# Designed miniproteins, single chains, continued (4): the designs that were tried, part 27

Each design is a single chain, and the fold is of that chain. pLDDT is the mean over its residues in the fold that is shown.

## One batch from the design tools (miniprotein)

Design m12916
Fold by ESMFold2-Fast:
Structure m12916 (fold): chain A 66 residues (1-66)
Amino acid sequence: MEELIKAIENGDVEKAKELAKKVKPTARAIRVALALAVETGDLKYIEMADVLIEAGADPNLTKGAE
C-alpha cells in the first residue's frame, strides 16, 4: 500500500496503475489522489483516482457494504 500512495504523491500515473493491479486499492489511496487533485488542480490525480475505483476501491464507503 505505501508504494501505491508514494506513486500517487509523486504523480506517477503509470506506476500507480501497475501497483493497483498487484494490490487491492483502499479508500485511503483514492482520498490521497483526490486531495492532491484539489490542491494542485492537476487532472492526473483524478485519473489515478478513477483507475483505483475501477480496481475495486470505494472512496466514500468501506468495503463490506455489499
Scores: mean pLDDT 71

Design m12917
Fold by ESMFold2-Fast:
Structure m12917 (fold): chain A 97 residues (1-97)
Amino acid sequence: MSMKKEEKEKFFKELGEEKREEILKEVEEKKLSPLELAGVAISAKMFGEEELYEYFKKKSTYEDMEKAIDEMLASAKSEETKEKLKEIREELEKEKK
């Protein structure tokens, strides 16, 4: 690879920030339902975007978040995706208390 490790890490961080702003703008313009917002939150968490996860999580209900995870688990084909979704589900269960 032609880039130094530090430059590559900075580039991916900046790219993540740009994608975050794009997703946020699109969601705001579309006026998504609480269930759709829950799906966006879970997807953001899976991509490691904690700020987007926290932002959309507070705009949905716990029940919508659980439903979104269950639907994603049912459709997931990779073990890595299933493992990540189970981790997110366990985190939500801890927050419910």
Scores: mean pLDDT 69

Design m12918
Fold by ESMFold2-Fast:
Structure m12918 (fold): chain A 85 residues (1-85)
Amino acid sequence: DEIDLLVGQFLITAVNLMREYPDSRNEINEIVNEFLKIVESDLSTKEKIEKLRKIIDDAKKRYPDNVAIQTLVDQLEKIIEALEK
């Protein structure tokens, strides 16, 4: 499924970011866990997008100066845009 491929790509990106920015590993892992919880839920696509956008907004406000988190959030926004099509 297309969603499974997007999830796989997001997880690969997250693992690479944890390797390049080890000081942000816990924060990246928290965002990844919340992402997987939403994607694996029985919610509608629209409800999943709404919850994912809330995670993005919260992460941008909590970690504005964190390059790894901002990179992860940018990847997540691209995934949401693909899901909306």
Scores: mean pLDDT 82

Design m12919
Fold by ESMFold2-Fast:
Structure m12919 (fold): chain A 85 residues (1-85)
Amino acid sequence: SMLDEIRKLYREYVRLVREALDMDRDGAPLDEVLEVLERALEIGEKALELALKAGYNTGLMRLLVDQVRSMIDEVRREQREREAS
């Protein structure tokens, strides 16, 4: 069902966000952290799109996706600052 597909995508999204946070804590390169966050964002946006089409409440899902966008922007800023040094 569409709900099962949305739930599967959301579980993958949560797993990838957690993976990125663990990688950052463990001192992984910023480009590797960014790659995982970008994959999480793509999956989260797909889950959000399907939920919207299905008429589900998406308020909290949208906030979580927006938080990952902010994390990506922050990692990109950090990378640019290091490249400028």
Scores: mean pLDDT 85

Design m12920
Fold by ESMFold2-Fast:
Structure m12920 (fold): chain A 74 residues (1-74)
Amino acid sequence: SLLVFSKEMSEKLGKLVNEILEKNYSDEEAEKAIRETFEELKKENPEISEEVIEQQVKGMVAYVKALKRHKALA
């Protein structure tokens, strides 16, 4: 299932994606930053299952890696 993000969380994730691209983070640095962001979300929302958090982390990491590859090939 997809987690429905608050507007604030969606804006925070958007800023993180922009920072990863602008500062040219490695794939490892990007994955770490994404995971840390979702770990903070889990701490603030302990009712969210670990499975849901893991699915969201994997999706966002895949998305950012695809964006970085597309930018490198352009």
Scores: mean pLDDT 75

Design m12921
Fold by ESMFold2-Fast:
Structure m12921 (fold): chain A 60 residues (1-60)
Amino acid sequence: DEEIEELAKKIVESVSGEKNPKRRRYMALGLADMHARDAELSEEKKEKLKEAVLKELEKQ
């Protein structure tokens, strides 16, 4: 899902200033939950978004 991958990249970029990896991950996952709620994503798409966020965080 290109749209979910785009959103995951934006979320990770928004937390890129956080230097603590544990805090950065926590913030990114919180933002993913917030965006999923605001966009009324299905639970399946929310899990895909969280997986995409974790994958992008691993690249940083």
Scores: mean pLDDT 79

Design m12922
Fold by ESMFold2-Fast:
Structure m12922 (fold): chain A 75 residues (1-75)
Amino acid sequence: SMEEFRKRYEKIVKEKGTKEQLEEADKLIQENAEAAAADPRRSVEAVAERLVEAAEKAGLKELAELIREKARELE
């Protein structure tokens, strides 16, 4: 579920990064989510790719894998 995904996301963000890297990752992920919400016709795959890139840039590989898995479920 989306709620379960959100809980796992928050846990990874709290455990895995430095404070600065976590804040930057949260900002990038939030900005990507807002962009997707502004364009409801965008494909789930395109949104997920941008979120994965943001997570990988922040060094959060486990989060990137979680996003990829969830994107495949949401097709």
Scores: mean pLDDT 62

Design m12923
Fold by ESMFold2-Fast:
Structure m12923 (fold): chain A 93 residues (1-93)
Amino acid sequence: SELEKLLKELKEAVENKDLKKLTETATKLVELLANVPEEEKEKVAELLKENEEVIKKAIEMLEKSDDTKAILTADALKGLLEKYLKYLEELKK
């Protein structure tokens, strides 16, 4: 899964404090999450929930950056994470 690969790379970038790699990986993750087919959304939401803490750490690191692209990527990733988590909550009704 491309998503699982990107989440692993995101975790490594967070652990290494590699802002450049973090921005590149988060940008790819945002693009992937914006284009998920309807039938894959539940699986994607579950993977994001399992990786919520590392994604939140990535967002914090990007937001604290002086790089406009990193800040914009953080905002997009935050919005997508919130939408997928709400989708997962709705499915559990």
Scores: mean pLDDT 86

Design m12924
Fold by ESMFold2-Fast:
Structure m12924 (fold): chain A 87 residues (1-87)
Amino acid sequence: SSVQRLENAIKFVESVLAPVDPEAAKKVVELLRKAKEAAESGSPDAAETVRKYTEEAARILEEAGYPALAREIRNLGEEVVKELEEK
């Protein structure tokens, strides 16, 4: 599910990024948690909110020097948005 994808991404960022860049990890995790809350809400703007927060998280990762992780988060956001829009 979209919620599980976002939860897995949060755990991944906490495991791989927090030990090396705790500040960037904290900001990204906060944005991914907001995306997860939107996906769980059933709100009519949930897909748009997920896109916004996952793109913001990816931007922070790119600016912090983690372009591969940024691409992974951006791809995750796109997949979650597609899942939410197909309902």
Scores: mean pLDDT 86

Design m12925
Fold by ESMFold2-Fast:
Structure m12925 (fold): chain A 61 residues (1-61)
Amino acid sequence: MTAEEGLAELERIVRESPVEAARTVAGAGLQEAREHLAQGDEEGARKSAEGGIRAARALGA
């Protein structure tokens, strides 16, 4: 997964998931990933996105 792909998936979960807890966790992961990208840290952004997606999916995203 690229950072861009991870951000797109987190944005999709925030927009479309019926599970409020999953949307909240995905939103937090999206913010963290965007902060890494703002610092030029594409690897950190990817890892933050992967973590956020995994956590959201565990909550039923």
Scores: mean pLDDT 86

Design m12926
Fold by ESMFold2-Fast:
Structure m12926 (fold): chain A 68 residues (1-68)
Amino acid sequence: GRKAVVVSDGDEAATARAIEGARKNAGATEVEVIDAPDLDAAVELARRLLEAEPDVLVGVASAEGVGG
């Protein structure tokens, strides 16, 4: 199984959907949620995680837009 990390700006509904997508669509067996203060911080953290651990699935969850 793969590990997934969801970086959230605090939007509960977007975070829940990202977790479900990681488990059902990407086959993640472990999902970790990391909080970020805003969407820009979440995107930057996600980029760093992808560079450091390319085998980890990384998603961003935000109420402020489609960040990607």
Scores: mean pLDDT 76

Design m12927
Fold by ESMFold2-Fast:
Structure m12927 (fold): chain A 60 residues (1-60)
Amino acid sequence: SREEERKERKKRIIKTLQENIALYEQAVADPRLSEEQKARYRTAIEQNQKWIALLEEEIK
C-alpha cells in the first residue's frame, strides 16, 4: 500500500541519517580536526538526531 511504501522510505532515510551520525561521531573524535570543524559536526549530529526522532514518530 502507499502507507507501507511511505514507511519504508522513511525507514531508509532513518538508516542513512544514523550512518551519517556514525561518520560525524568519528570526525568529532579525530584529533586532527579543529574545534570549529568539530562544533559543526556536533551540530549536524544534533540535527540528524532530531530528524530521526520526527521520522520515527511518523512511522509508529
Scores: mean pLDDT 88

Design m12928
Fold by ESMFold2-Fast:
Structure m12928 (fold): chain A 53 residues (1-53)
Amino acid sequence: SKEEIMQIVKEVLRIMGDGVDRVLALRRAGASEEEIEKVFEETNKKAKQIIAS
């Protein structure tokens, strides 16, 4: 339904926004590039999982 599509879109946007916030917080804290890369991978996997639903 249209509502299901909108829920998917909203969840993807939320996941991406959360990912951005986590990356910015980690960079401000002086985290390693490896730690930051893990956030990118986690965010990407979550978003793709929602889209594939």
Scores: mean pLDDT 84

Design m12929
Fold by ESMFold2-Fast:
Structure m12929 (fold): chain A 62 residues (1-62)
Amino acid sequence: SLAERRRELFEEMVRLAKEMFDLVKNNDLSDPEVLAKVQALWKEMAALAKEYAALSAEAAAG
């Protein structure tokens, strides 16, 4: 269902946020490699958030 897909997407965003937090907590952000990894995770989060918003709008319009 649409609600199930939104829930799974939200859970994925939460997992991604935890991974990003752990990376930041356990690594030196002055390291360009670590910074690049954090930026990549933020881009993934942004993409998931856009998809979640689109599915939410679809559910509301439905």
Scores: mean pLDDT 82

Design m12930
Fold by ESMFold2-Fast:
Structure m12930 (fold): chain A 65 residues (1-65)
Amino acid sequence: SSVLEKRNRMVEIAKEIERKFGVPLGTAMKALLYLDSNPDATAKEIAEKFGISEEAARELIRKYK
């Protein structure tokens, strides 16, 4: 995918995670960028690294993969 397509997909997912879980947009974007670079990252790892719930991290992984 183009850089713009990837960025747009990340923004849409980040907005949904913000709306559903109250995660700040910037935090959700950083978590998505981390997942893109570390595709085997677990929900627990992402939750601990970014200070979000494991439920939010699982949803973020599900939507991005």
Scores: mean pLDDT 87

Design m12931
Fold by ESMFold2-Fast:
Structure m12931 (fold): chain A 104 residues (1-104)
Amino acid sequence: DEAERLLALGDARLAAELASLPSLSADTKTLADYAAELAEKIIKTLGLTEEEYREMSREEIKKKLEELGIEPEAAEEAILLLDGYLNKRERETLLELIRRELEK
């Protein structure tokens, strides 16, 4: 898939992060579902939409989590988890756009 190849060349770091995740068949499915649900809870806890979250600085998000009583280290971990989830969704959208362009 040319779209997959072009995106991989443009974002080798994201590909490396995804490749470093443990891949276990049935357990992997459960972990993926859990990660998605947890990401949704983080966004709702912040009272933000995905668009608002993407437009905010990481410092502003960390401050909001700290105001909710979350420790700074836990806030950084939550941001990393949410960014990873949103980056996956954004990658899928980009792949679809590239595929439409290549179809021509």
Scores: mean pLDDT 57

Design m12932
Fold by ESMFold2-Fast:
Structure m12932 (fold): chain A 110 residues (1-110)
Amino acid sequence: SLLDKARELLAKVVEMFEKFVKEIMPLLSEEDKEKVEELLEQIRELAEEFKKSTDPQEMAKLLQKMHELILETIELIIEKRPELKEEVMKKYEEMEKLMAEAVDLLEEAM
């Protein structure tokens, strides 16, 4: 189904994001680590709601909230480690493409 394809794409985004956060975490201050861990926990909670939802409109809103939290995390990392901007933005662009594909599938399911 279109919803199952959207769930598969989001699972890939979450996996990519968690791997990225794990790699960056040792480079952050203790205060920034706590903030990133809090953002990651919020993203995980929204991803579980997305997985359980059968309403494409609700799923689209959850995906938008997750996208905003991912972007907040990316912006924080770039602010604290500006030398990583090019590498970080490249990884973000790959996640954004998968999220855009998931949005298209959800809009088709509406």
Scores: mean pLDDT 89

Design m12933
Fold by ESMFold2-Fast:
Structure m12933 (fold): chain A 107 residues (1-107)
Amino acid sequence: EEVEKAREIVEEATRRGVEVARERARELGADPEEAGRLVRLAMESVGKLILSLVEKGEPLDKALKRGAEALRISAEQARAQGTPLGLAVAAGLEEAARILEEAAKEA
């Protein structure tokens, strides 16, 4: 089912995005828990958007692509701040967006 598949994809994107943000934060001297928390908050919002779109009958690939676009905008904003935390959060959001985009190609 498309809804269940969307949930699994969002969960994987969240898990990987959080991992990347935490690793990048450690490398840059930022707080890894704060970086992971910020990525989780963004994914909660974007995940709800994706699931809502799929439940309303939008194609899975389109819903995932919309979510990825939102994450890329957020990543650019985080990176633009030029802080170690912002760079770590941006890396996590970009990884989550990439997973959503890859899944959209297979949908």
Scores: mean pLDDT 90

Design m12934
Fold by ESMFold2-Fast:
Structure m12934 (fold): chain A 83 residues (1-83)
Amino acid sequence: MTVTVNTREEAEEAVEQILKEAEESGERVTWTVVAPTVELAEYFGEILKQRAKELGMEAGVTIEGPVARVVVLSKKEVEALRK
């Protein structure tokens, strides 16, 4: 899924949305997030990683200019990878 964020508030909302999607599906979720600046894309990635960790999930983030390519692993998938 491709999502566009224009503000830090929208980035925070996008973080909560992807985490909710991963939690509800119990599967790996992959998003491409487009921001107007590299700084906002990096901010999105940092908040996503922090929030995922707090919830027992795992997030991988690759920054390609103002684009963040992210993969979120549900808590169920993280547990499967440990055992």
Scores: mean pLDDT 80

Design m12935
Fold by ESMFold2-Fast:
Structure m12935 (fold): chain A 80 residues (1-80)
Amino acid sequence: GVDEFNKLVDEARSLGASKTEAEDSATVLGGLKALGIEASIEEVVKALREAYKEVEKRGITGGPFRRAVATSLAIEKLKK
């Protein structure tokens, strides 16, 4: 729910994540839980930051598209 999402955002922010990184990290963690995969918020933030760099290297910058692609890549990185 919204309360769980907000708690995950606050936890990511406490680790130095930006608001956008924190929101996307909460989304990644939710996706992993749906797949039955356990991950810490620290692992998720790290994987998401690596995914952002990979997406930017491919010429995908800014906006909702970058966030969507990076979120999907972070889930795949943490799935295995």
Scores: mean pLDDT 80

Design m12936
Fold by ESMFold2-Fast:
Structure m12936 (fold): chain A 75 residues (1-75)
Amino acid sequence: MREKAREAVSKLSDEELDLLGKYAYLVENPNASEAVKAAAREKVEELTRPVAEEAGVSIEEAQRIALEYAREKGK
């Protein structure tokens, strides 16, 4: 499962991985409004939905794996 999810994440463009990291950071930002955080969560979910479907995991698990992959890439 994790290998399949990582392969699905690797199909995301560098741009999509950068956006995923930025939105995830924004979700954790204490100075961001709740509306901004909600929009950022929606974008993270949108970017990870294809990964979740391809790997057969939950959106939450796909998000975790995608963020781990982006972090390992270290851009």
Scores: mean pLDDT 75

Design m12937
Fold by ESMFold2-Fast:
Structure m12937 (fold): chain A 86 residues (1-86)
Amino acid sequence: SREEAEKAAEKGKEAFAEGKYEEAIEYYQLAIQLLLPEIESEEDIERLKEYFENLAEAYRKLGKEEAAKNVLEEGYKLLEEIRKKL
């Protein structure tokens, strides 16, 4: 559900703030998975964008620059595809 996605994202932010970047990645990935089937508005798309951006930042904190770039590129591509289907 959307509420479960938000809860996962908040746990991701808490893990990130504590320097637990691998744990933050897992939570942000979960938030994306939970939100994807619920998307029906531009607000949902903006929330999904935030999750991808937070996920990429967590990868960057681990020195995984290529993974961070790939997450953003594929994420933005997915957001545009979703917009076309709304």
Scores: mean pLDDT 88

Design m12938
Fold by ESMFold2-Fast:
Structure m12938 (fold): chain A 95 residues (1-95)
Amino acid sequence: GPAPPPPPSTQELIDDTLRSLGTGIKSAERDGITLTQGEPDEAAKEVEERLKKEHGITPTAHWTVTLEGRELKIPVGPEMTPEQISEAAKAVYEK
């Protein structure tokens, strides 16, 4: 295949992941999209626990993203791979 592109930044990975999920969710109205209702801290903590359990990663920060009026706090750490960052963003969005 073509040469692999340079690794995207954490922000780009999160934005791309959420854009892909948002593009797949077509509602008649933006407010019509029913995402899992929960405290952002709860979703973030569940994803942090998963990262610790499955990958031994302790997130050091959270990227706050506003999507469709909902604030998402996505746990990130300096040792996370692009795939792990995308998975964390997806898991927080789907929670």
Scores: mean pLDDT 60

Design m12939
Fold by ESMFold2-Fast:
Structure m12939 (fold): chain A 81 residues (1-81)
Amino acid sequence: LPSDAEIDAEAAALGMDSPASEGLREVERLAEEYIKKGDLEKAQEIVDNLRGQAELARKAGADVLAEALRALAEKIEKKLK
């Protein structure tokens, strides 16, 4: 699993000013909140979006970000079952 430092370093190389790792943590918190509220459809939308972003990141050569996005999507989807 990529570290926060590896994610942030790759995001910085791609011209992102904010730490990408912080953004991923906020997305995880939002998904957990939807799951707790029973809004599984919204949580699934987050999973689907993360999987799509991971595929785009892979095609762009952002392998660290792609793996982080994929792993987060899988972690959230596991909680929906």
Scores: mean pLDDT 80

Design m12940
Fold by ESMFold2-Fast:
Structure m12940 (fold): chain A 65 residues (1-65)
Amino acid sequence: EKKKVDELKPLIKDLVRKLTAQGASLDEVKSGAITLVSHALGKKPSEEVKKYVEELATKEYEEAQ
């Protein structure tokens, strides 16, 4: 699953930047990234993958500031 999430990094980065530009909070950005990954995987990600996605979203959110 983590390898699949890594393949989605460009999409996650794009999503985070768009949401941040709209004034979304960090929590909203994390939720959006998890939703994106869930749709791409066709299932709810595991807690481990969810934490990984939240970490990636947080880094991109900080960069977008």
Scores: mean pLDDT 79

Design m12941
Fold by ESMFold2-Fast:
Structure m12941 (fold): chain A 74 residues (1-74)
Amino acid sequence: DASDLIHQALVALSEARRALAAGDAAATLAHLDEFRRYVAQLAEKGHTAIAASLEREYGAEADALRAEAERLLA
């Protein structure tokens, strides 16, 4: 169900934001990987327009959170 995958992607992104705020870089990266996995599953199931919309709206934020988490691990 596309709705379920969208919800799970957004929950993963929300958890990544919380983990980074708590200083947990490893958890941030894990949740960002979950976000990207759910977006990829949407595309794989033929919901390519929805996947593209999520990348357009949240992709830059997800990339910024990843960069910050990677800086904390360096």
Scores: mean pLDDT 91

Design m12942
Fold by ESMFold2-Fast:
Structure m12942 (fold): chain A 109 residues (1-109)
Amino acid sequence: DLAAERQRLLAELDARIEKLKKQYESLPEEAQKEADRSYRRTLERSRDWSPNQLAVSLTGEEVRYIGAELDNDDVEKGKAIGDALALAEVLRRRADDAARLRLATKRRM
């Protein structure tokens, strides 16, 4: 059942977002500022992403890549967390758009 698999992937994405938010809260102020900058920058760049990067259905591989577990200094961790949060937001929005399209067309591809 594709609907059950989609719900599972969305739940996994939500869990990863919660983990990233907790990692953000644990960062020192300077690293949080760097995360905020990277988050905004990545969201701005998402507008210029190719249609192929946005048209694919949510996959387990994409969800597995959402994270920021790095043996780097706090500033580099901040950048990674900001980028991961922005990517997760784009994936969430894409999943919502895909669900809305299926509801409107009632088609299976």
Scores: mean pLDDT 66

Design m12943
Fold by ESMFold2-Fast:
Structure m12943 (fold): chain A 100 residues (1-100)
Amino acid sequence: SAEAFAEELVAEALPVVEANVDDRELHRRLLAEQTVRYFEKLIELGLASERVRAAWEEAERRGLNLEAKAYRLQAVLAEEAGDAEMAARLAALAAEAEAA
């Protein structure tokens, strides 16, 4: 299930975070990697919306880095949830990550 996979991702990441508590850059990269892996699993399980799949395909086509990809995918979810403020903020973060 998606929930079981999310628990597996947390179990994998937690020891790395605990060993590197002050490394904010490592935490940021790890969060982006785990987020992308979670969305990949949602698509694999057929749980992702058409908009999430389209955003995934666009990110792959453009060769976006993991942080930009993670923010774009999260922005789509926020938009679908009706959270326009969060969607706009995440889209801005994605644009910044794409420029880096």
Scores: mean pLDDT 82

Design m12944
Fold by ESMFold2-Fast:
Structure m12944 (fold): chain A 74 residues (1-74)
Amino acid sequence: MSKRELAEKILKKALEELKKITDEEHKRLVIQITVQELLDLGVSVEEIEEVVKSLNLPEDIKKMLLEVLREKRA
């Protein structure tokens, strides 16, 4: 499995969990955990950002993911 395919699979799984969550702070926590899981698996910030931009994600989730990725680059 490619790193891109792995990232897409994990992000899609996280999206299904995020659909069940109404609290913004809880959504942000799940997103932070998901990004950290991808980094721990050896997926780069740049690779995660490319997958996030290529997926048809809800705009709020996409913005939160990109914000977390920006913080990881700093």
Scores: mean pLDDT 80

Design m12945
Fold by ESMFold2-Fast:
Parts: sequence; structure tokens; C-alpha cells
Structure m12945 (fold): chain A 87 residues (1-87)
Amino acid sequence: DFEKKLEEAHKEARDKAIEYAKSLGLTDEQAQRLVDAIEENELFSDEEIERLAKELGVSPETVRKVRDHYNKAYAEARRKVREEILK
């Protein structure tokens, strides 16, 4: 059950990050590519962030905002899962 709850947390973070990216003017394809890069830990340096930003035709700041939004959403979802287990 815990593994399934963590998969649900990842899905929630992904869905929220895609919606957020689209609210910033990204297309569905751009939003999915960016979130895929976040989930694959491709954005480990400023250089990789700048490369992805150029690939997608957006600013590096936009890439960082979506990454931070994903990380926040995942942390919140994971915290809820942990609270349910500890009750």
C-alpha cells in the first residue's frame, strides 16, 4: 500500500506541475518534457537547466519555477502519506 501511495504522490506532483507549466504559457508537450526531466533528475545543475530552457524556448527561470512547484507538490503529497501511516 505504501508503494502505491508514493506512486499516487508522484502522479499528483506531475499533474500539478504540468498544469502550472501550462499556466506559464508552456504547451502540453513542453510541460510534459520539463516534468519528465525533473522526474529523471536531469536538472542537477544550472547548465542543464539552461540547456532544457533553450530546448523548450523558455527562460531558465520558468524551468526553475516548474521544478520548484513539482518538488513542493511532491513533498506535500509525501507528507500526507506519512501522516496516514503514522496514525
Scores: mean pLDDT 81

Design m12946
Fold by ESMFold2-Fast:
Structure m12946 (fold): chain A 76 residues (1-76)
Amino acid sequence: MLMSQEQRDALIEGKKMTDEQIEEMAESILEILKLIAEESGVPLELVVKKAVETLKEAGRDELAKKLEELYEKEKK
């Protein structure tokens, strides 16, 4: 599913998020990354890895970790 406006605003503004909001945002990001991988022909693993690096550089470590965890569950 795509991100809500509130989730995007929270990511951009760097506001503190609840664990539930982090999980929902990570799930939305993963769905967007799946679409990007399909459209671009890039392996999902590389797209996810790049997104995780970008989130860590932005100081969004909790969101980056949750995204990695969700991706690992998808592989199993």
Scores: mean pLDDT 74

Design m12947
Fold by ESMFold2-Fast:
Structure m12947 (fold): chain A 64 residues (1-64)
Amino acid sequence: SDLEAEIARLQKEIAENNSKELFKKLIATMKELYKERIKAGEDVEKNQRELKILEEQMAALEAG
């Protein structure tokens, strides 16, 4: 999917130049992927837990 390709690209950029902004973009894109999977009815409970973890990680990045 386009989101999976974006995640792979962001991971490569983070490996080359680690920045808080790139990490925030990665988390935001991963959240979009998990939301799409939930809407599709794919592993809903698992993807809801992953989404919550990403929301907590984003909040931590914005606080620190």
Scores: mean pLDDT 82

Design m12948
Fold by ESMFold2-Fast:
Structure m12948 (fold): chain A 72 residues (1-72)
Amino acid sequence: SMEELIRRAVEEIERLARELVEEGFSDDEIVERMNRAIKEHVSKIEDPRHASILMFRGIAITTDALVRRRQA
């Protein structure tokens, strides 16, 4: 289903965010790499509603990872 495809994409994006933080990349580097990965996943979704959901989820994941790192 489309919902399962979105869920798997979100899981991959969440794993990438964790890896970039654990490897010690800067905030700017994390934002750049996350932006590229999110755009790549979104470009594969034909339905604009689901593409928008994935985009917003990816942005939220990126923001959350950066906020958590600063509060550690």
Scores: mean pLDDT 86

Design m12949
Fold by ESMFold2-Fast:
Structure m12949 (fold): chain A 80 residues (1-80)
Amino acid sequence: SLDEGVKAYNAALNHLFMAELLADSPDPRDVREAIEQAERAIENAEKAYKHGSLTEEELQKLKERAEDLKRRGEANLAAL
C-alpha cells in the first residue's frame, strides 16, 4: 500500500541520516553502526519502491547515497 511505502520511505531517510551522522566517527563501533544503517536504508528504499512511494530514479539515487556511505564507512573502519 502507499501508506506502507511512505512509512518505508521515512525509515529509509532516518537510516540514511544515522549513517551520515556516524560514518566519520572516530569510534569504530559508530562506523560499524553507520554501515548497518546504510544497509537498512537500502532495504527500506526498496520496500518504498515496491509499495509505489518512490520512482525507479528516486530509488537509484537513495541506493547510490547509501552505498557511498557504506563504502566510506568501510574505508574509515580500515583506517582505524
Scores: mean pLDDT 89

Design m12950
Fold by ESMFold2-Fast:
Structure m12950 (fold): chain A 85 residues (1-85)
Amino acid sequence: SAAAERARRLAEIDAERQARLKKIEAFYEDMKQYLEEYVERLRARGAPESEIEKLREEMEKNIESIKALLQARLDAEVAAKLAAL
């Protein structure tokens, strides 16, 4: 039936959305981990804590901006697929 076909397409869109959300979250966690490792390397080399704090704040803002951009792009793609149903 048309209802059963629509239900399958909705489930496929949701499954793709969930898979991509997991990839975005994994990428975000990887970026946060790389920042922590980079900060520890700077500290080990004797970089001043004030410079480390400034770099951390700047990099954290960049990471959050990238996550927001990836989320917004996914939301737009999902909205387009739903509108095409």
Scores: mean pLDDT 89

